# Ledger of designs, part 110: designed miniproteins, single chains

Each design is a single chain, and the fold is of that chain. pLDDT is the mean over its residues in the fold that is shown.

## One batch from the design tools (miniprotein)

Design m3819
Fold by ESMFold2-Fast:
Structure m3819 (fold): chain A 92 residues (1-92)
Amino acid sequence: SDLEEAEKALEKLLKEAVPKLLELLKEKGASEEEKEEMIKKLEEEKKELKEILEDEEKLKELAEETGFSPEKMREFLEKAIELAEKLIEALK
């Protein structure tokens, strides 16, 4: 199913993106300013996803547009928020 494929893609990104980001930060010696900017962008994206989760009407509309159930859409957005949180932790 498309949702299962999307969940697997998020899990793969979490497994691949976090270690790769840590390697890039270690190799390039990213400045505190660069890290803070990346964190701010990730926090902004996370906030937008959380706003959708807290708004039943928006969640329902997004689920209807994608052909997913509201429950599955909620699960997908929660996985996306988790990925953002892992990336933020990697940047700290």
Scores: mean pLDDT 73

Design m3820
Fold by ESMFold2-Fast:
Structure m3820 (fold): chain A 100 residues (1-100)
Amino acid sequence: MDKEMLKRVIDKAMAVVEAVRKGSPQEEIERLREELLELVREGARQRLELEAQMFLAAAFGGVSGEELREFLEDARPEARLWIRALVGEKSGESLRELIR
């Protein structure tokens, strides 16, 4: 994935995490998730890695917590951090390391 596109995706993922932490309205959280999904779909023209597709399924497909843990175990470190960020388990600090 392009580093510039990756940075945009990470920034949007962090916005989703912050909205969830602050208890923002459901409509705002869903809007941010839709914006994130659109950015990743745009990146599909540059060939998304399989881990990014698993991330999308987990974040937006209504995957159960048990299935999400299975995806996390098989996912590359970058995809794992994104998935954990979206479910509110990880701080944005580790995500920033991916764009440095």
Scores: mean pLDDT 56

Design m3821
Fold by ESMFold2-Fast:
Structure m3821 (fold): chain A 95 residues (1-95)
Amino acid sequence: MKKLLLVIDREDTTAALPTILPALKKQGYEITVLRKKGVKLHPITDAALKHFKVPVIEVEDLNEGAAKLLSEQKFDGYLSLANEEIPALADLPRV
């Protein structure tokens, strides 16, 4: 099963997740969400993440958080909904 790291840095980007999550699950992705601290998930998105038991990891810094997570787990790709550049993800394919 393909492991995907999904990165979010803003509240407005969470509105895309109810559409993206079913599509990614259909493609066989196991999803982990990395979110910046202070980002509130839309209630529909939060419900979908809980329903599919998607892990959500909250970090102060996305690059440091991504680097740490990649040292602990192998990912096949990433999808970033963040405006921030995350150098730690440079070696992962964007899906």
Scores: mean pLDDT 74

Design m3822
Fold by ESMFold2-Fast:
Structure m3822 (fold): chain A 92 residues (1-92)
Amino acid sequence: SRVERLREALREAGLEIDEALLEKLVAHLSDAELEAFVLVLLGREEEARRVLAEAGYSEEAIDTLLESARRLAELLRQGVKIDPNSSDVLEA
């Protein structure tokens, strides 16, 4: 499942996430956006860029999505509790 794919990537990256935030990300991200986020978590940003480009995202949208994904990954690495209702994390 999409939830399990993200959960496996988080485990591989050594990161923990709030279950409510996990469910919200899976519900609000497209398949391409979710796979790109997984690839960013695994340090594969060039592959993430290709996935989004193949899905028809513009360069500007790709840059915005990758920046948001990097920011979220960094917050998770720092152990910061992220509010699942915060727009700061989910705005693309």
Scores: mean pLDDT 76

Design m3823
Fold by ESMFold2-Fast:
Structure m3823 (fold): chain A 62 residues (1-62)
Amino acid sequence: MMSDDEIIKEGVEIVKKLLKEGVSLPEAIQRALDYLQSKGIKPSSKVAIELVKKAEKIAEEM
């Protein structure tokens, strides 16, 4: 069983990997959100919102 923090961390790592492979930020975020949904987490959840914020911040630092 994964904590919300562990799920967010895994989603962020998915975004980082996809961005390094040349995938666009919106598509990378969508793939990470699809992963969260497979774990039962809705796109409107606090966990999904925090993932998007962290992913956008990481993209700005790249």
Scores: mean pLDDT 78

Design m3824
Fold by ESMFold2-Fast:
Parts: sequence; structure tokens; C-alpha cells
Structure m3824 (fold): chain A 98 residues (1-98)
Amino acid sequence: GLEYALENLELVEEALRALAEKDFERAAELMSELEGVPKEEALEAIEEARRQAPEVLADPSASRYTKLMARTIYEGDREAAEELIRAMREKIEEALKK
């Protein structure tokens, strides 16, 4: 449930900040822990997301959140990472108040 997402929000926050710092090894370690996948699989996912990011950023139909993620991963945009963290926290907290 959403409670599980909130409990793991700290790991997601650390992973997004690591991505913004271009520390992909640490981001992969945190994603491996969060998703229960091997670190190498998490690294491959990050590398693929980085390859797709320029196309996402050029796409006028891409959502604001998709573009924030692309900016975080590809450009090392710390402000984009912090905005994603706030949006995720607000969405989880709102759903829990239901």
C-alpha cells in the first residue's frame, strides 16, 4: 500500500539526490535495496533512463514529473530532484489522509 511507499520514501529521496549528484553507483545501491533487484540491473535501468532523457526533455507532450526526472538524471539538476521529492511526499501524505 501507500504506507509501504512512505516507509521507503527516505530511500527514494536518497536515490534521487544521488542521481542529481551523478553518483550512479550509490543510486543503484539504493534502488537495489528499494526494488529488491541486483545492483547491476539498477545500473542498467539508470543508464537507459539517461540515454532516453534528451528525447524526454525535447518532447513537449512529456509530463512535468517525467521532465523533472530526466533533468535529475541527465543534467544533475538538484532543484528538480528536490521538487520530485516534495511532489512524491505530498501525494503519499494526501492519499494516507483518505
Scores: mean pLDDT 79

Design m3825
Fold by ESMFold2-Fast:
Structure m3825 (fold): chain A 93 residues (1-93)
Amino acid sequence: SEVEERLERIEKGEMTVEEALDFIGALAQSGRVEEAERVVEIMKERGVPPEKLVDAYILLLGAKGQQELADKVLEMKRAGVPPEEILEFIEKA
């Protein structure tokens, strides 16, 4: 399937950060929360910049039905809170 092919591509490092974010969005719309969590884990392990990792977590939180937390994270980003501080907030929530 397309999902299996994309999971293989990200595991092999053949996916750009923007492609990975698009993939998380597609997984979220399909209710594939576990696969979305796996994509975010791979991005974190590969040292994706904190700013892009925040974008990944916003998509993941939406997929998990944690919309209030996702909205709070988005507001922090819009207010110019440093990405590292936003990630710490997510980890404590």
Scores: mean pLDDT 86

Design m3826
Fold by ESMFold2-Fast:
Structure m3826 (fold): chain A 70 residues (1-70)
Amino acid sequence: MSKSELASRSTGIMIEAIGLVIDDPSPENQQGLKEIKEAVQKAQDYIDKGDLKKAEEEVKRAEEILDQLK
């Protein structure tokens, strides 16, 4: 997967997570958004280091957290 694809997926996850908090500002959704932000930040750090495999693992972790909030 390219750096651009990982960055695009991370952005999409963030937008959807923010939307969930706007629609339902529950403590669970706020905590989930915080954890997603941390995973997305780690993915970006791995992209910057050129470790695309680790970046993809962090993006998948963020997707899993988002799916648990739905």
Scores: mean pLDDT 82

Design m3827
Fold by ESMFold2-Fast:
Structure m3827 (fold): chain A 87 residues (1-87)
Amino acid sequence: MEEELKKLEKEIEELLKKAEPAVEALRAGKELTKEQLEAMLELYEALIKYMEEAKKKGLELNSNYEEMLKKLKEKIKELKEKLKELE
């Protein structure tokens, strides 16, 4: 249990570093490149996987867990649509 979640945490940390330019671009109201959209998609998918795995294993959940999960799933849909437009 702990090992699996720690592996996901490390993966998320690495993905967060890759997504940092995309986050900065979003804050500045700039359009994301294909690479930046892919980095954000990977980060959000990893976050969902972590949250679902934590819930499945009965770990402590934030009171906003369901709202955060819904928001992340909505963001993933938006990112996938934007990526499809760039293909």
Scores: mean pLDDT 75

Design m3828
Fold by ESMFold2-Fast:
Structure m3828 (fold): chain A 77 residues (1-77)
Amino acid sequence: SKEEEENKKIVKDIIEALRKHLDEAEKNVKTEESKERLKIAREVLDEALELAEKGASLDELRKFITEKYEELLKEKE
């Protein structure tokens, strides 16, 4: 439906805006820890964007982003 297509576009626009924000933040980070956290966040957003393109719901994307980010942070312990 038109509503589903509009919602998909909004979700993709939000994810792309967040990715752009991470790109700008990366220019200002000086510590290895901050660089690693930005890399993890970007990786999660890239995967979320792919899921959004495949038609994932907002609830599925929110759960994925939250769980994946926590998982990747724990891998660096």
Scores: mean pLDDT 75

Design m3829
Fold by ESMFold2-Fast:
Structure m3829 (fold): chain A 99 residues (1-99)
Amino acid sequence: SHLQLVSAKMLLISALTSVHLGVKTGDMSLFEAAREDIEQMRDLIATLSAADRRELIPAVKNAIADLEKMQEVADEEGKKVIEEMIQLLKDLLAEIEAE
């Protein structure tokens, strides 16, 4: 549904906002919050139709690009969490594009 698509996009925005703030402050709890948002988004997307999942491709690609940029400037602890989130999003993107 349109509302579920909006919710998935909002979780991505929330995760990216938390990562940006985590990189700026060094607060590891913000990276954990971002990971939780990505996991919630993945679980939500699993309930969507293939057509609705495809509508998320641009948002997921943009999120991967933003996270890759943040990974370059994060500290060692933040880099590891960001790398895990990038991998989750890349795996999700590959699953959607294979449908």
Scores: mean pLDDT 86

Design m3830
Fold by ESMFold2-Fast:
Structure m3830 (fold): chain A 82 residues (1-82)
Amino acid sequence: SMEESILLARILAVASEVHYNTDWLKKNSTDQTVIAQAEDYEAKVNTLLNQALKSKDLEEIKKILDEMEAILDEVTKLVKSA
């Protein structure tokens, strides 16, 4: 559906931002604990992305987007603290 396509586009955008911020931390941070935390968040986002791509339930996809946005907020805090 068009609604599903919009939700998936937003999910892909959030995943891209987490990947970008994680790569930025790897290049700009010397704190190996921070880098490891960002990599753990990226792995979780990749798992959620794969789950969303396999789902046909709009409520499940929306819940996955909310979870991915929460992870992006945490990764963004790591970037701001670096």
Scores: mean pLDDT 88

Design m3831
Fold by ESMFold2-Fast:
Structure m3831 (fold): chain A 68 residues (1-68)
Amino acid sequence: MDEEVERIRALPESERAAKIVGLTLRGIGDLLDKKYEQAIKDFELAIKADGVERESYKKLLEEAKKNL
């Protein structure tokens, strides 16, 4: 997890942004599939890699945690 965050942060800005979006979409997919633990990990990884706690990420993370 932490090593993956550091790798994402080391990417060029455009690739980092794409990876963060990909992680968020993967988390949403996991949430829809009721894989709440995986969704939480994906959203937490996206938040840490982005370095900004966006309101949309917080809402998705809360929804995943609510269903555990």
Scores: mean pLDDT 76

Design m3832
Fold by ESMFold2-Fast:
Structure m3832 (fold): chain A 91 residues (1-91)
Amino acid sequence: MRAAREAAEAVRRGDYDRAKEIVVEAARSGDSEGALRATEAAVEAAIEKGDYDAALDIVMAGLRAVPDDLEVKLRLIGLGLRVIGLKLDAE
């Protein structure tokens, strides 16, 4: 998926603001699944960089932007909980 690849590449470059913009744009286009996939890809890239705070910011951007899609929102919440667990394990 283009949005997921672009979001992950932005994170790898250290451009977290661009990654959040890509997630928000996908969500606003009505593509809740695309927004979820872009959020997952960006979060995985941030975790690979050890930046758990950036990963959480990206999850929160996705949660705020996704329309009323309970299934996608629950999956984003689960992703955020995973990031919190990884951050705690790293400390």
Scores: mean pLDDT 82

Design m3833
Fold by ESMFold2-Fast:
Structure m3833 (fold): chain A 79 residues (1-79)
Amino acid sequence: MEKEKAVELVRKAAELLEKAGIFPPGTADVVERAAREIADKYGVEAAVEMLQALLDTARRYGAPDEVIEEIEKLLEEAK
């Protein structure tokens, strides 16, 4: 997977969690920067692991089923 695609998928997941009220406004920008830094330092696979952690966060904090399903689709695109 390309680095930019992995970073974009992580950002989309963070935006979904922000819209669901789980993340405060502006968190998607912070998460995108973190995903880019992690991908640059540890490889694209580390950014995909971050996407998995966002899915786990959505489930843990009771995100709507529609939000969980959208993040699951983003993770499938990352494979």
Scores: mean pLDDT 84

Design m3834
Fold by ESMFold2-Fast:
Structure m3834 (fold): chain A 81 residues (1-81)
Amino acid sequence: SLLDEIKAKIDEFKEEILKKVEGKSLEEANEVIREEVRKLREETQPLYDQLTEEEQKEADDYAKKQVVEVMDKVEAEIKAR
């Protein structure tokens, strides 16, 4: 489904961020996260617009959860260095 495609892209986004932030400072990592979130929104927008209102809410909730999880993981790994 389109919702599953969006969720899969969000999961790929998390893996890409973790690779791109390796060896970066917290400030540099936050810049990478902001840019990757922007790209994800642009890439998923056409699919998102085809979803029902209920599916859009599910996609939004999933994306918010995954962004928080990746930010927390990145911050924890940097602080543990």
Scores: mean pLDDT 83

Design m3835
Fold by ESMFold2-Fast:
Structure m3835 (fold): chain A 65 residues (1-65)
Amino acid sequence: GDLVSQAKENALQLLEKLKSDGASDETLSEASSILNEVINSISSGASPDTILSLVSKLIESVQSL
């Protein structure tokens, strides 16, 4: 669905921004892993609460840099 396509596009843009901001390969790998969990959760029909929790985890991971 459109949400999956949008999530993939946002994931690529976020990873590119993190890379340009000097994020380590470890940070990029962690962010990529969480983004894959978000995309898989959307695709599998996980609850909105689960998806929001994963998104919040991603934001926390990025903001604590």
Scores: mean pLDDT 75

Design m3836
Fold by ESMFold2-Fast:
Structure m3836 (fold): chain A 113 residues (1-113)
Amino acid sequence: SLDELLKELKELYKKSKNEKVKELLKVAIETLEKVKENIDNPEEQLKILEEGIEKMAEILLKEDPKKAEKFVEKLLELLEKIYENKDNKEKREEYIEEFFKLVKELALELEKS
């Protein structure tokens, strides 16, 4: 669920020793909270997710442009699937969940580095 993912992202933020991982997680947490507030507004959710991608890209591009590019490409692919399923709430929520799971996975990988 989106609530469980939000809890997991907040726990990772608290445990992180890496300032860039914390910045990334802060953007992800704020983005997910806004997406949840707009659960019945798919157009606003898409806008919020796009703005979230831009902010996360800015953080990552300063450190590793090639890794940032690959990560952003994957998020944009998920954003396209969310757009294609904007009128299907169940499928839209599934792809939003995949989006934030991908962010969580990256944060865990960066923390190990």
Scores: mean pLDDT 87

Design m3837
Fold by ESMFold2-Fast:
Structure m3837 (fold): chain A 99 residues (1-99)
Amino acid sequence: EKEEEELARRKQLIDEVRKLLGDANKYVNDAKKYWEETGSEEAKKLYEQAVKKRDEASRLGQKAIQKAFENVEEGERYLAELQKKVDEIKKLTDEIKSL
């Protein structure tokens, strides 16, 4: 019973990690586009911050998957940190778009 629940939770976690990393890459690509359209040094600095946070998000995603196989609750904790990181990337992209 617990094993079936943990398997379902791990599958959900892996799917959510893939979705969140996809969102992070999309936001960074949008940030680059908005920076290139604006040509501003301020937009470039925000884009560079978004790239750095995307790299951090990729590491968090890998940890979430790895830890979920050892302890699903720990994996879910890293998934929550990944969600926060993706939200930060979106805010940076929205800020660049507003310039």
Scores: mean pLDDT 87

Design m3838
Fold by ESMFold2-Fast:
Structure m3838 (fold): chain A 94 residues (1-94)
Amino acid sequence: PLPPRRPEDEELARISKEFDEKVDAIFAEYAASGGAPAVRAQADAELQKLIDEFVERIRELRPDWSDELIEKVRQWLESYVAAKRAATDAQLAA
C-alpha cells in the first residue's frame, strides 16, 4: 500500500493551489487593464509579496528542508511568474 499522506503534504498542496489562483487573478486584472504601466507595477509588487509569503509558509510547514532547497523553490516560483508575465505581455501585444 502507499504510505499515508502527512498533514503538511495536504496543506502544501492547498497553499500551492491558492498561490496559482492568486497569480492567475493578478494577471487577469493586468490583462483586463490592457497592459497599463501602473497596473503592471502594482501586479509585480503583489506577485513579489505572494512569492515571499509562499516561501515563508513553506519554511514553517517544512522546517526539515534545507536553505538551499528553499532558495531553489523561490527561484522556481520567480521563473513561473516570469513565464506567465511573458505570456500575458505576448497576448496584449497581439
Scores: mean pLDDT 80

Design m3839
Fold by ESMFold2-Fast:
Structure m3839 (fold): chain A 64 residues (1-64)
Amino acid sequence: SKALEAAKEELAKATHPEARQLLADIIKAKPSQEAVERGLRDLLAATTDPALRATLERLLARIE
């Protein structure tokens, strides 16, 4: 899926522990694209960490 491939590419570049864990969880669980998009939007609305926000925004841009 587009979401899974985007998550793999972002994991290769990610250094932030929380971002790496999120990306690894997506890759392991292989959720639907709709579930990934919803989860990323919800997390983006809740987080204030600029590094995590940047990773989430890049991932959303790749799968939309």
Scores: mean pLDDT 77

Design m3840
Fold by ESMFold2-Fast:
Structure m3840 (fold): chain A 110 residues (1-110)
Amino acid sequence: SAAELLAATREAAAALAPRMTEEDIRALQHAVEQLLLSLGASEEEARAVAERVRELLAAGDGEAAVDALYEALSRLTSPEEAARAVAGLVLWLAERLGDRDTAARLARLL
């Protein structure tokens, strides 16, 4: 179900990214950096991935942001753990933005 979770997470991120403020993007960038560091990424790698995710979100490309983060996480952990970690961040974002339907859908798959 890693593929199903990722597909749902991409759909959620695509819907949420255009609604994000610069403050929301910065908060998610920080959360991405912290997640990567907690999984053993170097400070340089964590910052580079977090900055790439920020750029993609600023462009409104939530799907590409999910794919970039999943690719980085899949080098540090299993595909299933990587998919759960990305979905958890997008769930957190949905809750932050008040999108209860998207949050409930992702929570059901976790």
Scores: mean pLDDT 89

Design m3841
Fold by ESMFold2-Fast:
Formats: sequence, structure tokens, C-alpha cells
Structure m3841 (fold): chain A 72 residues (1-72)
Amino acid sequence: LDEYKAIVIGILEKETAEVLATLTDPALKAQVEALKAQTIADINKAKSEEEIAALGRQYGRQVAEILAQEKA
């Protein structure tokens, strides 16, 4: 479980860095950073691989919504 958490957090951090490099709005960058911190905290408290996977998918959806907001 801890190894799986480390892998998922590593992927999340890499994808977040790419998203932050794309964003120009400081408010949206702050939202992504806050969301990343909350998701990592939730993953660290997760008790199953299924819970970790669900948190990863939710993060991806929320980040996609933030990216869409910048172009609107």
C-alpha cells in the first residue's frame, strides 16, 4: 500500500508541475496547489488501493475543470 501511495503521489506531482507550467492565472495556480495538497493528504490517510485510485481520478477531473476555466 505505501509503495502504491508513493507511485500515485509521484505521478500526481509530475502532472501537477506540467499543469502549473501551463497556467498563467495566479488564482488558478493557487487552486491547483491547494487541491494537490489536499489530495496528497487524503491519499496518505487512505486504507485501500481502490480509495487511492478514486482520489487520483477525482483530482484529474478537478484539474481539468480548472484548466477549462483559464480559457473561458
Scores: mean pLDDT 80

Design m3842
Fold by ESMFold2-Fast:
Parts: structure tokens; sequence; C-alpha cells
Structure m3842 (fold): chain A 83 residues (1-83)
């Protein structure tokens, strides 16, 4: 089911985007050719769950998770400001 917001962050840039999709912690996501790993979900209550994802800078990890990346493709993002 959908109802989960994924926030992608890049170290040094700190750019956050939202995406509504069921994405459990530990999954690898693709956005504009970059890979991100979903960390532990932040403490948010329903109806929306906020999930933080951090970039993966390991090329071996990128190659290993190519199959998972294709299963969870993020269609689009926009900047998000949390309360």
Amino acid sequence: SMGTVVLLREPGKEVEFDYVKDTPAGKVLSYKGKLYIVTESPPRAPPETRILAMPVDDESIKDKFKKQEKKIVLPGFRPVVLP
C-alpha cells in the first residue's frame, strides 16, 4: 500500500525530496542514476510515514543492488520541508 514518504538526502548538499511509496528500511532506491539506502524510519505517526534515505558511495554496493534498484524505482521528487 502507499502512504510512505521517502526523503532522500545527500551529504554536504542536504537536499531532501519526498516520494510516496511503501519502502522498508534497508532497501536501495534509484534517483537520477544515484543509489540511496533507506535508513531507519524517523519517528512519525500515521497517516504518513516519513523515511530517510542516504546516498550510497560504494560502487560494489551499487552493482550488487542493481536488481533491487529496478524493483523500487522512484518516479519523481520535490523539495520537502519537515515541520
Scores: mean pLDDT 50

Design m3843
Fold by ESMFold2-Fast:
Structure m3843 (fold): chain A 88 residues (1-88)
Amino acid sequence: MEVEIIIKNLSPEQAAELKAFAESIPGVTATVIADRTLVVHGDFTPEEVLELLLRAVELGATATLVVGDLMKIVTTEEEAKEAVEEAF
């Protein structure tokens, strides 16, 4: 399933680390915009999406999950879990 995750409010170091994690997932591409925003796109499992969202939340970042017509803003661990359950 085609998934896009947009992660904002990152430091440059956090963006680089999260990009490296995302790129470790087969079939996933990640792009850093203005050193503080990470856009991740590709074929994810629900578990891989949840892990990426939880990592973003732990860093204090804001993530937007896009799957088909679903768009969810995630800022907490609870919102990350609910977004994945609704998307998959």
Scores: mean pLDDT 81

Design m3844
Fold by ESMFold2-Fast:
Structure m3844 (fold): chain A 65 residues (1-65)
Amino acid sequence: MKKKQELIERIRRAADALGVDVEIREEDGVIHVTIKGKSPELNEALAARIEELAKEYGVEVKIFF
C-alpha cells in the first residue's frame, strides 16, 4: 500500500472516531479533505489530527470546512 492510501485510511479512521463526516479526494497529487461536521470544536480537532498525520506520512493535504 502506498503512503497516500495509508494516510487516507488513517484520516477516515480519525473522522469515524470523532463522529465527523468527511469527503476525501486526490487532486493534482494533493489529498483534499472536506470536513462536514456540525461541531466547530470537533472539526478543528480533526483538522489538527489530519495535519499531524500528513506530516508523519510526508504527504501534502489541503483541508476545507
Scores: mean pLDDT 82

Design m3845
Fold by ESMFold2-Fast:
Structure m3845 (fold): chain A 79 residues (1-79)
Amino acid sequence: LSKEELREIARESERAARELLEEARRAAEEGNMHLANLKLVGAMMHAMAAANNYIEAGEEEKAKEVLEETKKGVEEILA
């Protein structure tokens, strides 16, 4: 894989992570913590995939940002 292909795959995983965080937030707002937790696990998995691909593409700072944003989102939803 080229660095450009790795970046594109990372962006797709990052988008999936953000979408799942928003779905988790909605589930939590509705009082469905079981569904919220399932969505949070999905968000974390996609965020890890994005971070790994950003690291392989040489974009370590982007990888850190994705993981930090996801961690903060998870903490806010579980608060």
Scores: mean pLDDT 88

Design m3846
Fold by ESMFold2-Fast:
Formats: sequence, C-alpha cells, structure tokens
Structure m3846 (fold): chain A 81 residues (1-81)
Amino acid sequence: SELEFEQEVGIALLRMAAAIAVSEVERKAPELVEELRREVDRIVREAEERIRAAKSPEEIRKIVLEAIREIEALTEEYLAK
C-alpha cells in the first residue's frame, strides 16, 4: 500500500540521516562518535515506532522531518564540542 511504501521510505531516509551524522562526527571528533551513535540510535528507534504507528503519509512525512532535524541539531552540537 501507499502507507507501507511511505513507512519504508521514511525509515530508509531516517537511517541514512543517522549514518551521515555518525560519519561526520567520526571524521571530525572520533572520541565522541560512540556517544553520538547511542543518542542517534535512540532518536531513530523512537521515530521508527512512530512511523509504524502512523495513519497517513502526511503524518509519516512530519515524523521523518522532525527526526532528521533532531539528528542534524544533535550532530551540530557534537561538532561544536
């Protein structure tokens, strides 16, 4: 279904954003990468649960955007250390 497709795409985008965040921190601040990975994994897990419970493509897109923004903000915080 369209809903199931949007869920899979949303989860894939979220995991890609997480991988990019980990890669950037590993490159610039390798001593912080394990801590960042734990926090990013938590955001991804919580967002994936919300995506799977979502009732519309619009709701999925909002959850994905919010989670990606959280990951980006967290990454910037770690890179400022």
Scores: mean pLDDT 89

Design m3847
Fold by ESMFold2-Fast:
Structure m3847 (fold): chain A 63 residues (1-63)
Amino acid sequence: APLPVGLVAAIAEALELGGGRLSDEQIAAIAKAFGLDPSVIRRYLTERREELERQIAEYRARR
């Protein structure tokens, strides 16, 4: 399922600042902001990375 646009934006910006990586603290902060378990974000950074990168590319194409 598509991620919320705000979540995609937050992850995209954090990855850009981190040189393509998110710290555990960044993962926890984003998860808290969106009412998600940190494991959900971690799953997108690992198991669903291709889907996440596709959604980030779509987000960047808009802005």
Scores: mean pLDDT 81

Design m3848
Fold by ESMFold2-Fast:
Structure m3848 (fold): chain A 81 residues (1-81)
Amino acid sequence: SARQEEAEKAKAGAEKTFAELLAATTDPAVQARLQALRDEIEALFEKMLAAKTEEEYEAYWQQAQAVMHEALALHDADRAA
């Protein structure tokens, strides 16, 4: 389905982005937080793929976008320090 294709593409993009973010930092606290955010977004993609309604899918999609935003903001803050 279009939703499954969207979720799979977003999952692949997130996995690549988190790998790049983790490679870009040497701070153990930042690494630990990024790993926690990666685990959270992976769980959200599993929920999106298992969603039976468009409402459930959209809710998890919005949450996954928020997690990605937090990860990028954390990276920007680490790089600015």
Scores: mean pLDDT 85

Design m3849
Fold by ESMFold2-Fast:
Structure m3849 (fold): chain A 64 residues (1-64)
Amino acid sequence: SSREGIAAQMANILRARGASEELVQQLRDAIIAGDDATALALAGQVGPDIRARVQRYLDGTPLA
């Protein structure tokens, strides 16, 4: 899957969990930019299950 597709899926999950639009946008930007460390840290603020889900998506999307 494209990083944009992953970012869109994770944004929907975060919104469903009540995350702010600022947090959602920061996570999307981090995923699209390839800043995996920031993406995982932001996801971890929502919960360990969300962090683990982001990690699995990133593991399936190698950096070019």
Scores: mean pLDDT 80

Design m3850
Fold by ESMFold2-Fast:
Structure m3850 (fold): chain A 65 residues (1-65)
Amino acid sequence: SQEEILAEAKERLKELAEKYAKGEISREEFNEKAQEIADEAKEKGLSEDQLQELSEYLAETLNSY
């Protein structure tokens, strides 16, 4: 379902953002992997509205650190 795809993508982005916030990965690696997660979610059938929600979630997650 789209809900499951969105939830999985959010979890992956949260883990990626935590690694970036801790300095474990570079900004370039973070950007590359975040784009891969978004692209995979889109290919799996995530709607444009859900992709926007995913982008907002990433921004909120980064602002929480």
Scores: mean pLDDT 82

Design m3851
Fold by ESMFold2-Fast:
Structure m3851 (fold): chain A 100 residues (1-100)
Amino acid sequence: ENEKKLKEEAREAWKRGLSWDELAELIATLGLIYNLSGNQIGKVAREVAEEKMRELGSTEQQIVASGTAFALKAIGLYIDFEKNYTLEQIKEKKKELLER
């Protein structure tokens, strides 16, 4: 399933050292490439952020807050990218993020 594939790719990216901003951009670009909805993007972003914060030893309050904030950030980028970029430009953004 594309949603599971997105989550695995996002998880591998943050383990490789992508920043929060780069990770949000990657989730937005992959969501567009995989033709996922904004709700699916938000779900994946929340789950990835919560997993990352748990691994870092964050409190439950920090985990929930980070998950919510990151989901909104990823959805916002998804909407922005859908409006302002072609599919080829989205694929180039994915390449740039994964080559870092």
Scores: mean pLDDT 85

Design m3852
Fold by ESMFold2-Fast:
Structure m3852 (fold): chain A 69 residues (1-69)
Amino acid sequence: SAAREQAREEVERATEKALEELADDPEKAQKVREVGEETIRRIEEAKDAAEAFAALVEGGKRLQEILKE
C-alpha cells in the first residue's frame, strides 16, 4: 500500500541521516541499523496505514534514544 511505502521511505531516510551523525561511533551506528531494519519489518507486517505510521513513530523514538546516549 502507499502508506507502507511512505513509512518505509521515511524510516530509510531517518536511518541514513542518523548514520551520518554517528560517523565516528560505529557501535551506535550498528544499533541504528538494527532499529531501522526492525522498524521496516514492523511496517511490512502492518495491517493498515494506522499501524504502519505507529511503527514509524515508535522506530523514530528509538532512533532518537540512541542518538541521545
Scores: mean pLDDT 82

